Designed miniproteins, single chains, continued (2). Designs and how they scored, part 95

Each design is a single chain, and the fold is of that chain. pLDDT is the mean over its residues in the fold that is shown.

## One batch from the design tools (miniprotein)

Design m7315
Fold by ESMFold2-Fast:
Structure m7315 (fold): chain A 100 residues (1-100)
Amino acid sequence: MTQQVQDQIRQQAQQIYNQQIQQGKSNSDILINSYNTHGRTVASIVSDILYQDGQITPQQMSNIHFMLTYTDDDTFINNIQPIIDGDTTLVDNIIQQVLS
């Protein structure tokens, strides 16, 4: 992917984020809505914006990226809310199973 295309996708993700913040959406709703309407790439960038805005920790952002990379759509949607709230249990269990 070229730098220009990456910059365009980041601008789109920023607009999606800003609109939902103005609507009073929660962090999990913002991420789920971004994922459902625009897919994994935009959702990944939205998680980076949440981190830059101080809404989530580096660990929470890392866990969201892990789920976007290594899990299917149903697993992501059904489990992302506790992960964005700081629960590491599911990610830790997946890592432990892969390493075992």
Scores: mean pLDDT 80

Design m7316
Fold by ESMFold2-Fast:
Order: C-alpha cells, then sequence, then structure tokens
Structure m7316 (fold): chain A 69 residues (1-69)
C-alpha cells in the first residue's frame, strides 16, 4: 500500500512539475505544484497525516538539493 502510494505521489508530483515547467512558471510555483500533487495522492490513498508529511519533506529536500539553494 505505502509503496504504491509513494509511486502514485511521485507520478503526480512529476506530472504537476512538468506541466508548470512547460508553462515557464517560476521555480517556487513548480515546487509548490509538485508538493500539492504528492500530498493529494497520499491523502487519496488513505495515508496518515504523518506518512504524508514525511513524504512531502523528502520531496522538498530532494527538490532543494537538485534544483534550488
Amino acid sequence: AMEKAREEAVKAASEAALTHARQGRPLDEIKQAAVDAARQAYEKAGASPEETDAFVKELEARLDANIAP
């Protein structure tokens, strides 16, 4: 269940980020769209608030490390 929730969240975040990036949106909007999509995917999968928050923090850290200071 968690593995599939994570996979769906990564897919949703990637789709949202790609859509905003293609529109030339600022980096902060791209990151926010990815985070929002991931959070929604976890919530839809029935994940706990703690599980959702943990994944979002991982995603934000990854984006910060690879895209923005």
Scores: mean pLDDT 76

Design m7317
Fold by ESMFold2-Fast:
Structure m7317 (fold): chain A 99 residues (1-99)
Amino acid sequence: MSKEEWLELAKKLREAAEKVSEEYKPFFLTAAKLFESLAENEGDELKVDISEGLLRMLAGVAKRVLPIGELFAEMLDKALAGEDISELLEEVIEKAKAV
């Protein structure tokens, strides 16, 4: 993903945080900050590796503590793999509203 794609994803995650339950809100905001960090540190391999590691850690925590946290984790994993998550993000938002 390009720097611009990471920043656009972070923006969408911040907008999603306002639509989801209080339990999901800090996870969306933390993910947004980490994707912003990936964009800001483009070309710094160590800082990129740290931000990616923190995103994978966030996915692992979500699986354990959030209802339907597996789906949120899948969204983060696919985004890190450079896959289009547009449909999955909408599904996560809809399910996270119901919690």
Scores: mean pLDDT 81

Design m7318
Fold by ESMFold2-Fast:
Structure m7318 (fold): chain A 61 residues (1-61)
Amino acid sequence: SAAALERAKAALRRLMEHFQTSAEELAKVPPSLLADALRALFGLDFSVGTVSAAVRELLEE
């Protein structure tokens, strides 16, 4: 859903701040590992598909 996508984008931005990294660097990581990291660090559950879509949107204009 659009709401899940926006929450995933916000969570990925928090992950970027936590590791002091960029969306371009996160895009090099498998979405399944990003989903696992969000769960482990922030207690947030997203599907791999939602994480993949969120990374793509963070890389687009």
Scores: mean pLDDT 85

Design m7319
Fold by ESMFold2-Fast:
Structure m7319 (fold): chain A 99 residues (1-99)
Amino acid sequence: DPEGIKEEALKLIKENKVTDFAVKFRPIELNGEIILLIEDIYIKTEDEEVAKKLLELLKELQRRLEEALRNGDVEEALRVQRLIGEVLQAIADAAGAKN
């Protein structure tokens, strides 16, 4: 459940210290929509296991996004992209980064 993965990630971000964050995206076009895939990501937390768990959760969300892209499912791709975006924004905010 992608919503449950997002909720778990947001809880980890809220309860832990994120000290650094960087992400690189690769754009893909699907039926006129631009979908951003994570090409590279760096997360640093005070507890290294938290960064590892956040990366695992983001990889699972990206796997589901890639599955939606393979199936040509624009609605699911946009939904999962939104969830990934919400998690990445929360990490950026916690790291003190401003968009």
Scores: mean pLDDT 86

Design m7320
Fold by ESMFold2-Fast:
Structure m7320 (fold): chain A 62 residues (1-62)
Amino acid sequence: MPADEETARKAEEGARKVALGAGADEARAQQGGINGRKGAMESKTAEEAQKAAVKAGLAAGA
């Protein structure tokens, strides 16, 4: 199923926090959050959405 608005929002926030923890600045963390939200919306499950968010955050932090 498509991710609902709450799942997408949590993925965006999660990706931003992961990016900041990985050493990203605020602009890169915001981009990671946007990428995490898009990945979550394309995910079929909440677990896939979380994995997409973490991956997007780490990529932004690297």
Scores: mean pLDDT 76

Design m7321
Fold by ESMFold2-Fast:
Structure m7321 (fold): chain A 97 residues (1-97)
Amino acid sequence: LSPEQEANIATALGLLAVSEEDPEVAELMRKALKAFSEGNYEEAIKYLKEVIEKGTPEQRGLALVLLSAALQKLGKNDEAERYIKEARELGVRLPEY
């Protein structure tokens, strides 16, 4: 989980904003990214779970990747691995590892 993932999520959020139909989900993703950047991983997880519940498959995939990153920062590696697998099943492009 590298700065590249944060950059990819930010780029995807920018593209999503151009065709965004649900401003609530976009706001939740922005809040999650801000909390993650500030080291508030528990707060980021809260917002990401709401994105997973309310978002499109693409938004859910991005949220699952970031949720996995936050869980790894909290030492919850087993939970993180489950969410990475779910993101891949949704067709999110992830680095091979």
Scores: mean pLDDT 71

Design m7322
Fold by ESMFold2-Fast:
Structure m7322 (fold): chain A 68 residues (1-68)
Amino acid sequence: MAEVQALKDELDRLLREGAPLEEILAQLERLIAALTAEYKRTGDPRLKAERDALEAMAAEFRRLLARQ
């Protein structure tokens, strides 16, 4: 769980600083992977819900990045 929280904190920092979409997307994908791995270990439905929300966000950022 510490690794998931660290990835969330880093994503929040990148968003606050207005980092490039490529960096935000890369961090978002790392967080999604970490949440997926943790969900497989714990079966916690909260982790699945968080991952699904972040996947929707990542899809939007990929769409924006693909247009540039």
Scores: mean pLDDT 81

Design m7323
Fold by ESMFold2-Fast:
Structure m7323 (fold): chain A 65 residues (1-65)
Amino acid sequence: MSLEEALEAIRRAAEAGDHAGAAAGAWDSYQAGLVTREGALRAAEAAMRGADAETVVEEFRSGAL
C-alpha cells in the first residue's frame, strides 16, 4: 500500500464515521513503515475522539515518512 492509498482509505473511513476503521488504518500504516509511530497514534486518537476527517488526515500526514 502506498502512502497516498493509505491517506485516501483513512479519509474515507473518517468521513463515513468509521472511527475504529480510521484508527486501524493509521496503525496499519505505521506497521507498513509509511508513518511514524507518533503520527499514527495522534491520527488514531483523533479518529477515536470523532474528530473530522481533515483533522485525522492532518495528524496522519504530520508523521508521514
Scores: mean pLDDT 84

Design m7324
Fold by ESMFold2-Fast:
Structure m7324 (fold): chain A 94 residues (1-94)
Amino acid sequence: MLSMEEAFERLDELFARAEERLAAARTPAERQAVVEELGGEVGRILKQVPEKDKVEFARYAIERLRELAARFPEVRPYLDLMIADLEQLIKEAE
């Protein structure tokens, strides 16, 4: 299990790497691959977050995804699907 501090640090590193890779990507397929990998990694961190902290983690991840979508509008549809999944997780926890 990860502490919230460790989870947020890993998430920040993932988003920094995703921004770098999206900026370097030259094709729609390359951009889609970056977003799919990001989604998988966010899910892996989420599974290691304590149940009591998953909602806080999901809210932070949603804000980071929204920031990424603002910088890379071309991948927004894929990021919106991840946001919807995280919003559903928050609703089910409430």
Scores: mean pLDDT 85

Design m7325
Fold by ESMFold2-Fast:
Structure m7325 (fold): chain A 106 residues (1-106)
Amino acid sequence: SEGVKKAIEFLEEAEKNFEEDAKRLLENSPVPRELLEEILEGVKKALKAMKEAAEKGLTYEELLKIEEEAIESMKPLAEERKNGSGVEEVKELTLEVIKIFIEKLK
């Protein structure tokens, strides 16, 4: 399927970009390194799950729909954060959203 091929190509590029962006964030971010590393590990697991789903037949269009659904799920959490949750609470919420996203890929 052309859609599956596009999903795999997109995710391979995203994985390469992630490694570079993660390195820059670890070097420059004011977030405690240990907390940032846990968040980045979660993102890496999500990328791996997306690639596995694409290899099993998930198309690029279906991937975009799942991303939109994950973003919609994040909106209530983002609104809650307007009054300043602590960095650790932000990490926990981010990892929970990543987990929900991975579960939607199955």
Scores: mean pLDDT 70

Design m7326
Fold by ESMFold2-Fast:
Formats: sequence, C-alpha cells, structure tokens
Structure m7326 (fold): chain A 73 residues (1-73)
Amino acid sequence: MLEEFRRFAERLMERLGKEARELAATLDEATYKAKVGELMLKVLEEAIEFAEKKDPELAEKLREALERAKAVM
C-alpha cells in the first residue's frame, strides 16, 4: 500500500511540477501563486481519494492536512 501510494504521489508531484512551470512561464507572480495553491489542493484531494480505497488511516491523515491547507489559503 505505502509503496503504491508513494509511486502515485511521485507521479502527481511530477505532473504538479510541470504544470507549475507552465504557469510560471505564462502568468504574473500573483496569479501564478493563486493558481499553484489551487492546483496543490486539487492534488491533495486526488491523493485522499486514492488512499481511501486501500488505507483509510492514511486517508484520514491526508484529510487533516487538506483542512490545514485550506485554513492557510
């Protein structure tokens, strides 16, 4: 489970990094920061959905992280 989740997270982070670089090339800094924040929340939601099916305890930890992230954005 954990290894499968790590592989999923690595792919997600690679995709996030690519999308963030594309945004940085085309947007001003303020808009870029807002869009990257939105993208990170979306990625965390996908990670929770993936974890729910195999590790409900990990999914709960990720939901707590999502709540904290929303509180600071």
Scores: mean pLDDT 70

Design m7327
Fold by ESMFold2-Fast:
Structure m7327 (fold): chain A 99 residues (1-99)
Amino acid sequence: SAVEELARLALELDEAARAGDAERGRAVAERARALLAAATRDEAERRRLMGEALALILGLPDPAAMGELGEANDTEALAERVLAASDPATQARYRELLA
């Protein structure tokens, strides 16, 4: 599925970032954008797919609920779920990768 492919690409992006491979990171990000563009032209549906993929990456029990929060653009509720599901070491690592 597009959600599973997005989760796989996110793991590849994490690997490229840890390796310091900027060109590989860019190529993975471009593939993710192309996948989203091919899956739907609806911005709400793209946010839904991103929410579901985020749930899979984080091992959350309800990907559909995360997708619904993404579709609604409810960033506060989405952040609350991510924080509730993540241990401090995972949070620190995610913050480091996004810096």
Scores: mean pLDDT 69

Design m7328
Fold by ESMFold2-Fast:
Structure m7328 (fold): chain A 55 residues (1-55)
Amino acid sequence: GLDAEEALRAGRGALEMGRLLGNERLIAQGKKALDAGEAGDSEGALAHLKEGGIG
């Protein structure tokens, strides 16, 4: 599992990677994961990362 800080870093990384690769799914899910991480919702952030293809 991810703590809130790890979820925030992972969400940001997914968003940056998605933008670099032009992967719309990863961008969308990375944004949602980042928002969840900023709200302290580590479970929600992890769910969005998995939907973006990060397991």
Scores: mean pLDDT 77

Design m7329
Fold by ESMFold2-Fast:
Structure m7329 (fold): chain A 88 residues (1-88)
Amino acid sequence: MMEELRRKAEEIARIAREELAGLREEYARNPSEEMLEAILRGLERAIESLEKAKEYFLSLGDEEGARILEEAIRELERAREELRREAE
């Protein structure tokens, strides 16, 4: 059970990181205010989803899975701050 939960947390984190990389690539190719706003909104929603997933894993007693999700949340939050700085 705990190993399976940890594996699912790792998969969720991996998907979130892959989506972030794709969003960064899209913005680099087509930088615009509209694209920046869409990406920032997407990142905020992704962070909220990851936070809910973290709470769920904690409710199951999976502290390791929650830690994996927390790391992904911090990475997305840093990306959001970097993109906001570009908006100035």
Scores: mean pLDDT 80

Design m7330
Fold by ESMFold2-Fast:
Structure m7330 (fold): chain A 68 residues (1-68)
Amino acid sequence: SLEEERRIAREAVREVAAQGKSTTVADPAALQRLSPEVRRFIVEEAKKLGLSPADIAAALNRAAERLA
């Protein structure tokens, strides 16, 4: 469900925020596993927390791996 996908996405964003450092880019294959709604949700939540583009990419990759 979209609710469950958002739960997993929020956990991924929080974990990346807690680490505070990333050196990654968004994996195009990983992005294809996420719905457009979940991708937007991750980006918006990460921006609210002030995450860098690299941290946003890490959160997207992590959420996609868990939803695969």
Scores: mean pLDDT 77

Design m7331
Fold by ESMFold2-Fast:
Structure m7331 (fold): chain A 67 residues (1-67)
Amino acid sequence: GPHAKKGIEALEAGDAEAGLAHGRLGAQAGSNGGAWVAVAAHYVLKGEMTPAEAAAYARAASRRNGE
């Protein structure tokens, strides 16, 4: 969905806070891709993942689920 796409783009730009915001909006709209973006962004904000790793994770999850 549009929110998952914008969340991945924010993570690729290194903006984990924007990635989390877009991911949460997508998840609230029923998007699994948005939920994975929100999870990935949360791990970046906790210091457990880089924004680049989070973007790669969200892209891979979106491809596996046809999003």
Scores: mean pLDDT 79

Design m7332
Fold by ESMFold2-Fast:
Structure m7332 (fold): chain A 85 residues (1-85)
Amino acid sequence: REARLQAAMDEAVRRLLDHHAALGLEARLAGVFSTEQGLMAEVEVKKDGKIGRDYALVGRERDGRIVVSLASNTTGEVFPPVELP
């Protein structure tokens, strides 16, 4: 159960890091931690050495499906969830 959530979170983080790298932005995984609300990861994105965006990713298993939600800590933007097969 937890290993499956971690694998899905790792994939979602990798996709987010690759996406921002392709845009010429510096993206890194700042931390991964377990909470009562699910597995969480924080991704920090920099442009020209300055933090421009900071994302919280929350992974949960519901109805046999793993869903990773993305939200920006900096702007409050909520992005479409990443669903992994």
Scores: mean pLDDT 69

Design m7333
Fold by ESMFold2-Fast:
Structure m7333 (fold): chain A 94 residues (1-94)
Amino acid sequence: SEEVKEEILKQLEKGYETIKKVAEEENDVRTAYTYLGLLAKDTVDTIKKNEKKLTKEQIEEIKEYTIKLIRELAEEFNIPEEKTKELIETFEKL
């Protein structure tokens, strides 16, 4: 469903903006990594709960957008590449 996809993308964007603000205020790589991990897990859980309402292409679009946001925050807050790869691997089961 396009409506379900759009709602997930909007929630994801809001989560990204919140994490970026918190990470900027705390100026702590560990805090940024922790919140990114929660974002990745919540996104995976949301996709799994809605898998019957989403096409394979819609799931891929959500995955790609989430990975893009993770990489952008990881670069901005200097999160180690190995930890960033661990976050991205959470999507391999989808």
Scores: mean pLDDT 79

Design m7334
Fold by ESMFold2-Fast:
Structure m7334 (fold): chain A 70 residues (1-70)
Amino acid sequence: SAALEAAEAGLQRIMEEIKKNPRDVLGISQLIQETSRRTGLSVSDVMKGLAVAQVKGLDAGIAYLREVLA
């Protein structure tokens, strides 16, 4: 689905920005908000997916967001 593709792309982009510019709080916040808008997920759910991705890796974070979107 378009929402799932947006979740995967958004989470990847957020993780890449954190890796490159971990103190870019505003840019990271904007990417989280964009991912929320594109997926229909709440900012809170996107942030939970991001937390899973940071602890367990990108694929685990994507799997979490897939379950929330189901």
Scores: mean pLDDT 87

Design m7335
Fold by ESMFold2-Fast:
Structure m7335 (fold): chain A 65 residues (1-65)
Amino acid sequence: GEKEKNEKKAKKILDKLKPLLSLEELENLILIINEMLEENKSFQEIKDELIKKLDEKKAKIVESI
C-alpha cells in the first residue's frame, strides 16, 4: 500500500543521511518520520518537514529522493 511505499522511501532517506548524522540527530529524524507516517502524511509532506529540520547540504540529499 501507499504507507508501505512511503516507509521504504523514508528508509532510503535515512540510509543516505546516516553517515552525516550523529546518533541523536538520527533518532530525532526517525521519531519525526514515524509520527508523520502514523498521521498518514504524504511522502512530500515528510520530505518538506525533514528539509525544514536539516541544513542545506542534508536537505539537498532529501530533495534528490
Scores: mean pLDDT 81

Design m7336
Fold by ESMFold2-Fast:
Structure m7336 (fold): chain A 83 residues (1-83)
Amino acid sequence: SVEEAEEIYLKLSREQQLELRAKVFEIVARIAGGEEEAKRIRELIEEGRYAEAERRVIELAETLSEEQKKELEKKVLELLLEA
């Protein structure tokens, strides 16, 4: 559930939260624009450009279809269960 996911996230260290956020950004980018888009987001994160990566991911997330949003929710929940 979304509530369970949020509770798990809040229990993570700051470093773990940043790592998880980076992985979520890559998942959103991959679903919306494929591996090339995921690579662009990864490069922004590696350069410390987190604000630009976040903004781009938000824009990409708004373009997701209903089916892509369901895939994103599933992948994010799987990622949180591994954290």
Scores: mean pLDDT 79

Design m7337
Fold by ESMFold2-Fast:
Structure m7337 (fold): chain A 60 residues (1-60)
Amino acid sequence: MPVFGFRERDGRVYLVKESGPPVALADVAAALGASVAAIKRANGLRRDVLEAGDELEVVR
């Protein structure tokens, strides 16, 4: 299973992929209750996977 952490910085919450194999953005979006398009737009992402060390801004 991939390992994720959460960090708060400047009043925003970030999801950090700590380790493990690449994870599809669609699976991350489903877990967060967000759309892939919204995540990509908020974070300027070009790719459709999260790799170890990636950090995503999350709106809650």
Scores: mean pLDDT 71

Design m7338
Fold by ESMFold2-Fast:
Structure m7338 (fold): chain A 55 residues (1-55)
Amino acid sequence: AVPEFDPVTGEPLVRSDVSGEVMPGSLAEELRKTQRPEEPILSVRELEEEEKKRE
């Protein structure tokens, strides 16, 4: 079964605003630290599509 808590760390799973993925709380904090302070990112899909066009 898929638990609500991470089976490895035992931490509750939270949704990251950076990637939109569900991950353990500690991992989400680490991701925030490496990326930047809490920032709502515009559609990543639109950004990637623009990148392809510019190349």
Scores: mean pLDDT 61

Design m7339
Fold by ESMFold2-Fast:
Structure m7339 (fold): chain A 80 residues (1-80)
Amino acid sequence: PELPSSASPELQELLQKLYEAWENSPDKEKFEKIVEESVEEEQKVVDKELEELLKLPPEEQKKVVEEKLKKVLEKTLKKL
């Protein structure tokens, strides 16, 4: 998987760990389902906050998105 070049080193490390966990998983479908469920839960929160997010400058929007993504990745890794 492609690591986002614009992501922080911390986010890139979490993405790399997630990829390694996926690669070593005997059940890729189950792994992907856990990831999707974690993403869907966080997306519901983001949808409620979307109007406020869009009012922020691009730099702050990027920071908020990155923090939300870190939360999803950490939660997913903890469930695995």
Scores: mean pLDDT 71

Design m7340
Fold by ESMFold2-Fast:
Structure m7340 (fold): chain A 77 residues (1-77)
Amino acid sequence: QDREAEIKAERELLKELIKEVERLAADPNASPSKIAATVAAAGITLAAVEAMGGEPSEEEKEALKRAVKLADEHIAK
């Protein structure tokens, strides 16, 4: 199995999911359930990268934490 390719694909997916969470959290018409599902997908992807021995950057981890906070604020409105 090409573990390096799998880690790269998951890291790319993580970056896209983090951006999508922030985009949805800034969108007043975004569905709370869609935001929650995207947050869950981002968290699962981060865990998968770490489980495979990948090393998400500090910036990526902080971006996910920030995105989760923005999503929570949007949902709690």
Scores: mean pLDDT 79

Design m7341
Fold by ESMFold2-Fast:
Structure m7341 (fold): chain A 74 residues (1-74)
Amino acid sequence: SAEEAYEQGKRLFNQGRYEEAIEQFRKAIELSEPSDPLVEEAALLLVMALQELGRDDEARAFAAEIKARLEAAA
């Protein structure tokens, strides 16, 4: 489920396993409805994980994508 992927992502993030955490947060977002509050929480942690890896360009691109998706759903 989206919640299970999100919880696994948080555990991996707390262990410093940022690349694996990103995969779980992406899975959580894909399994969620656009209006689910979990999408914003998972997206925030995914952006933070990308920043920890020095992937600032990817973090910015992803944040813009999620913002557009959430605005389209409103």
Scores: mean pLDDT 81

Design m7342
Fold by ESMFold2-Fast:
Structure m7342 (fold): chain A 94 residues (1-94)
Amino acid sequence: AADARALAEALELAAESAEELKKAAEEDPEKAAEYAAKAEELLRGAEVMLAGAEALAAEDPEATARARELYERTKEIAEEAKAIADAIAAKQAA
């Protein structure tokens, strides 16, 4: 869908998927790096969706603002997943 509301909904799903990947990294430390990499790939997709929503800001400023909030949430979760993977790697190296 080409509207800002549909992009915000897609970003909400991206944030939920990032949360699941973070939880998977916590529950399966042997695959934590794989889940963190998937979260980073998801964040790259979220960047494209945010750019699309921002192009529509004049038509739907509320949905565009929501898209920005959801992108920032996805980014924060992806960074947390990476931190979990990095901490596990550090403990395994010690």
Scores: mean pLDDT 84

Design m7343
Fold by ESMFold2-Fast:
Structure m7343 (fold): chain A 55 residues (1-55)
Amino acid sequence: SMAERRRALEEGVEEALRLLPRGIENAIAASEAAKRAGTIQAARDYIAELRAALE
């Protein structure tokens, strides 16, 4: 039903909002580090390091 779907969406949004601060903080830190490096290559290398760390 629409009510069932609405509740599932609301719960999903609540969970996403609960996790968002961590995700946003991590993304900002990664972006700032890449920008300080000053090159697209450095940004790519940094993203690769983050992917390896997430394994």
Scores: mean pLDDT 70

Design m7344
Fold by ESMFold2-Fast:
Structure m7344 (fold): chain A 100 residues (1-100)
Amino acid sequence: ELSKTEKIKQLLLEIRDLILKAVESKDEKEVRELIDEIIAKMREIGDLVEDEETKEKIMKIVDDFEKKVETASPEEQIELAIKAVNDIQELVDEEIFKKN
């Protein structure tokens, strides 16, 4: 069984792979389906985080991203996903990966 830290690392890699697929996609529906999968994986990262403050910050990033996606173009959705994953990576690096 993977540790929670290793699961978070795997989810971050999967999210980045999905972003690359979205960038290469020419289909608005496919981009939205990939974005929805990215949101789900970001929520899984939040659920794996045991520190309550860090979890709250991650969930706030994900909630803000999900709300903005509702009115965004496919290109804007991809830009929002890149920002969200980078913000989550920074929190996880500071609070989980660098402390342990």
Scores: mean pLDDT 85

Design m7345
Fold by ESMFold2-Fast:
Structure m7345 (fold): chain A 95 residues (1-95)
Amino acid sequence: DAIKKINKKVDELLEEAGKAHDTGTKEGRIESNKLVAKASGIVTAKSGSGTLGRFLMGPVQNGLGSLVGIAEGSELAGKAFDEGVKEAKEIEKEV
């Protein structure tokens, strides 16, 4: 069941994001935002909605921009999001 695999992957990414955030470090906050970006990519690919993707990514881009700068933060967020989109498409192809 592709839906169950996707939901499990999103849940795992959000759990790891919470653990990374709970470290209280700058590196942990960067990692947390990257994991949320990847989960956002998965959800966006599953829904087929670019509007949903923009809504989910706003806080992530702002968070990373404040930690590493706007250009680097945007690159990190976009790359993690794209990895999520790719993973969702791979799961859908297997089912």
Scores: mean pLDDT 78

Design m7346
Fold by ESMFold2-Fast:
Structure m7346 (fold): chain A 96 residues (1-96)
Amino acid sequence: LREEVSEEFRRAAEKIRELIENSDVPEEVKEKAREYAKELEKLAEEAADEEKLEERARELLELAEAEGAAGIPPVETLSGGQRAMALLLREARRRE
């Protein structure tokens, strides 16, 4: 379970980087997305801290749920990933 959660963080960071490379969003948004990907990578490295991993996994699950309400599986499509990215960036800005 812990390893699976850590892998999910790494995959989320990789998807964010892929979306940055394939998107036409402003450079300002791309920079924020890269910083977010770095934070997710650090959380994956802190896999021993189950509490932090659980909280972040819960946040990612809520984003996936908002996307899944439209019937779009985030793992299977780039459009789902783009939507997840927009929600992640919105969440990051909300905490500023």
Scores: mean pLDDT 55

Design m7347
Fold by ESMFold2-Fast:
Structure m7347 (fold): chain A 95 residues (1-95)
Amino acid sequence: KEKEIKHYERLKEIFEKLKNNESISWDEIDDDDPETYEFIKSDKKVLKVLEEQDERLRKVADEAPLDKEKQEKVRKEELDKIIKAIEEKIEELKK
């Protein structure tokens, strides 16, 4: 449980950085925290969520390529959903 909480807290940090338009490198994550990197890569549910997010962002970019405001709004909304789900999971694990 404690190790699982730590991995979710690290995952939340990564998504918060992405929401703030900070670049994330999987190689840098592997160098700094290889256990969290392996956790992310092995978690099929996390990978599915990331794949679904990427598909939605690509669709918005294709349908409204010049509407940067709409693209940024959708990006932030999707990241907020992911961050909230992670926060709820951390809360459940801490109880």
Scores: mean pLDDT 65

Design m7348
Fold by ESMFold2-Fast:
Structure m7348 (fold): chain A 70 residues (1-70)
Amino acid sequence: DRQAAARALLAEVEARLRARAPSADETSAVGMARQAVESGRDIDFALALLAAVLRLQGRDDLADRVEAGL
């Protein structure tokens, strides 16, 4: 379930942001991703935003997996 995977990834990204001070760009991107996941309409957009935030966090390995359709 792509929506369930996006929701789980969103929760992981949000947990990591709570452990440190996020940038305005990270906060904005996560907010847009949450809105897209909750609407169920733009899951691909949500996954792209979450992948971008993961790259900002230095998690290129996870971002690559998300972009590959995880």
Scores: mean pLDDT 75

Design m7349
Fold by ESMFold2-Fast:
Structure m7349 (fold): chain A 80 residues (1-80)
Amino acid sequence: TRAELERLLRRGEELLAQIEAAVAAGDRDTARRLLVEFDRLLGEAVRLIGRLPPDDAERYAARLLELRHRASDLAQRVHD
């Protein structure tokens, strides 16, 4: 579970980098598609966090919140 969650968070960071590149390039279609994929990944991560002991859940929830905020900022730049 922890190893899978670490893998998901790492993939989330990679997706955010790709979304940022697409936004910078003005490729809104690619950015929107990647944001949908990122949202699905967040849903899976939330489910895994819910199965962790409280101390671990708190640490991972904080990391997930940071990723969510970055994705929200990028989504704002895609949608006018």
Scores: mean pLDDT 84

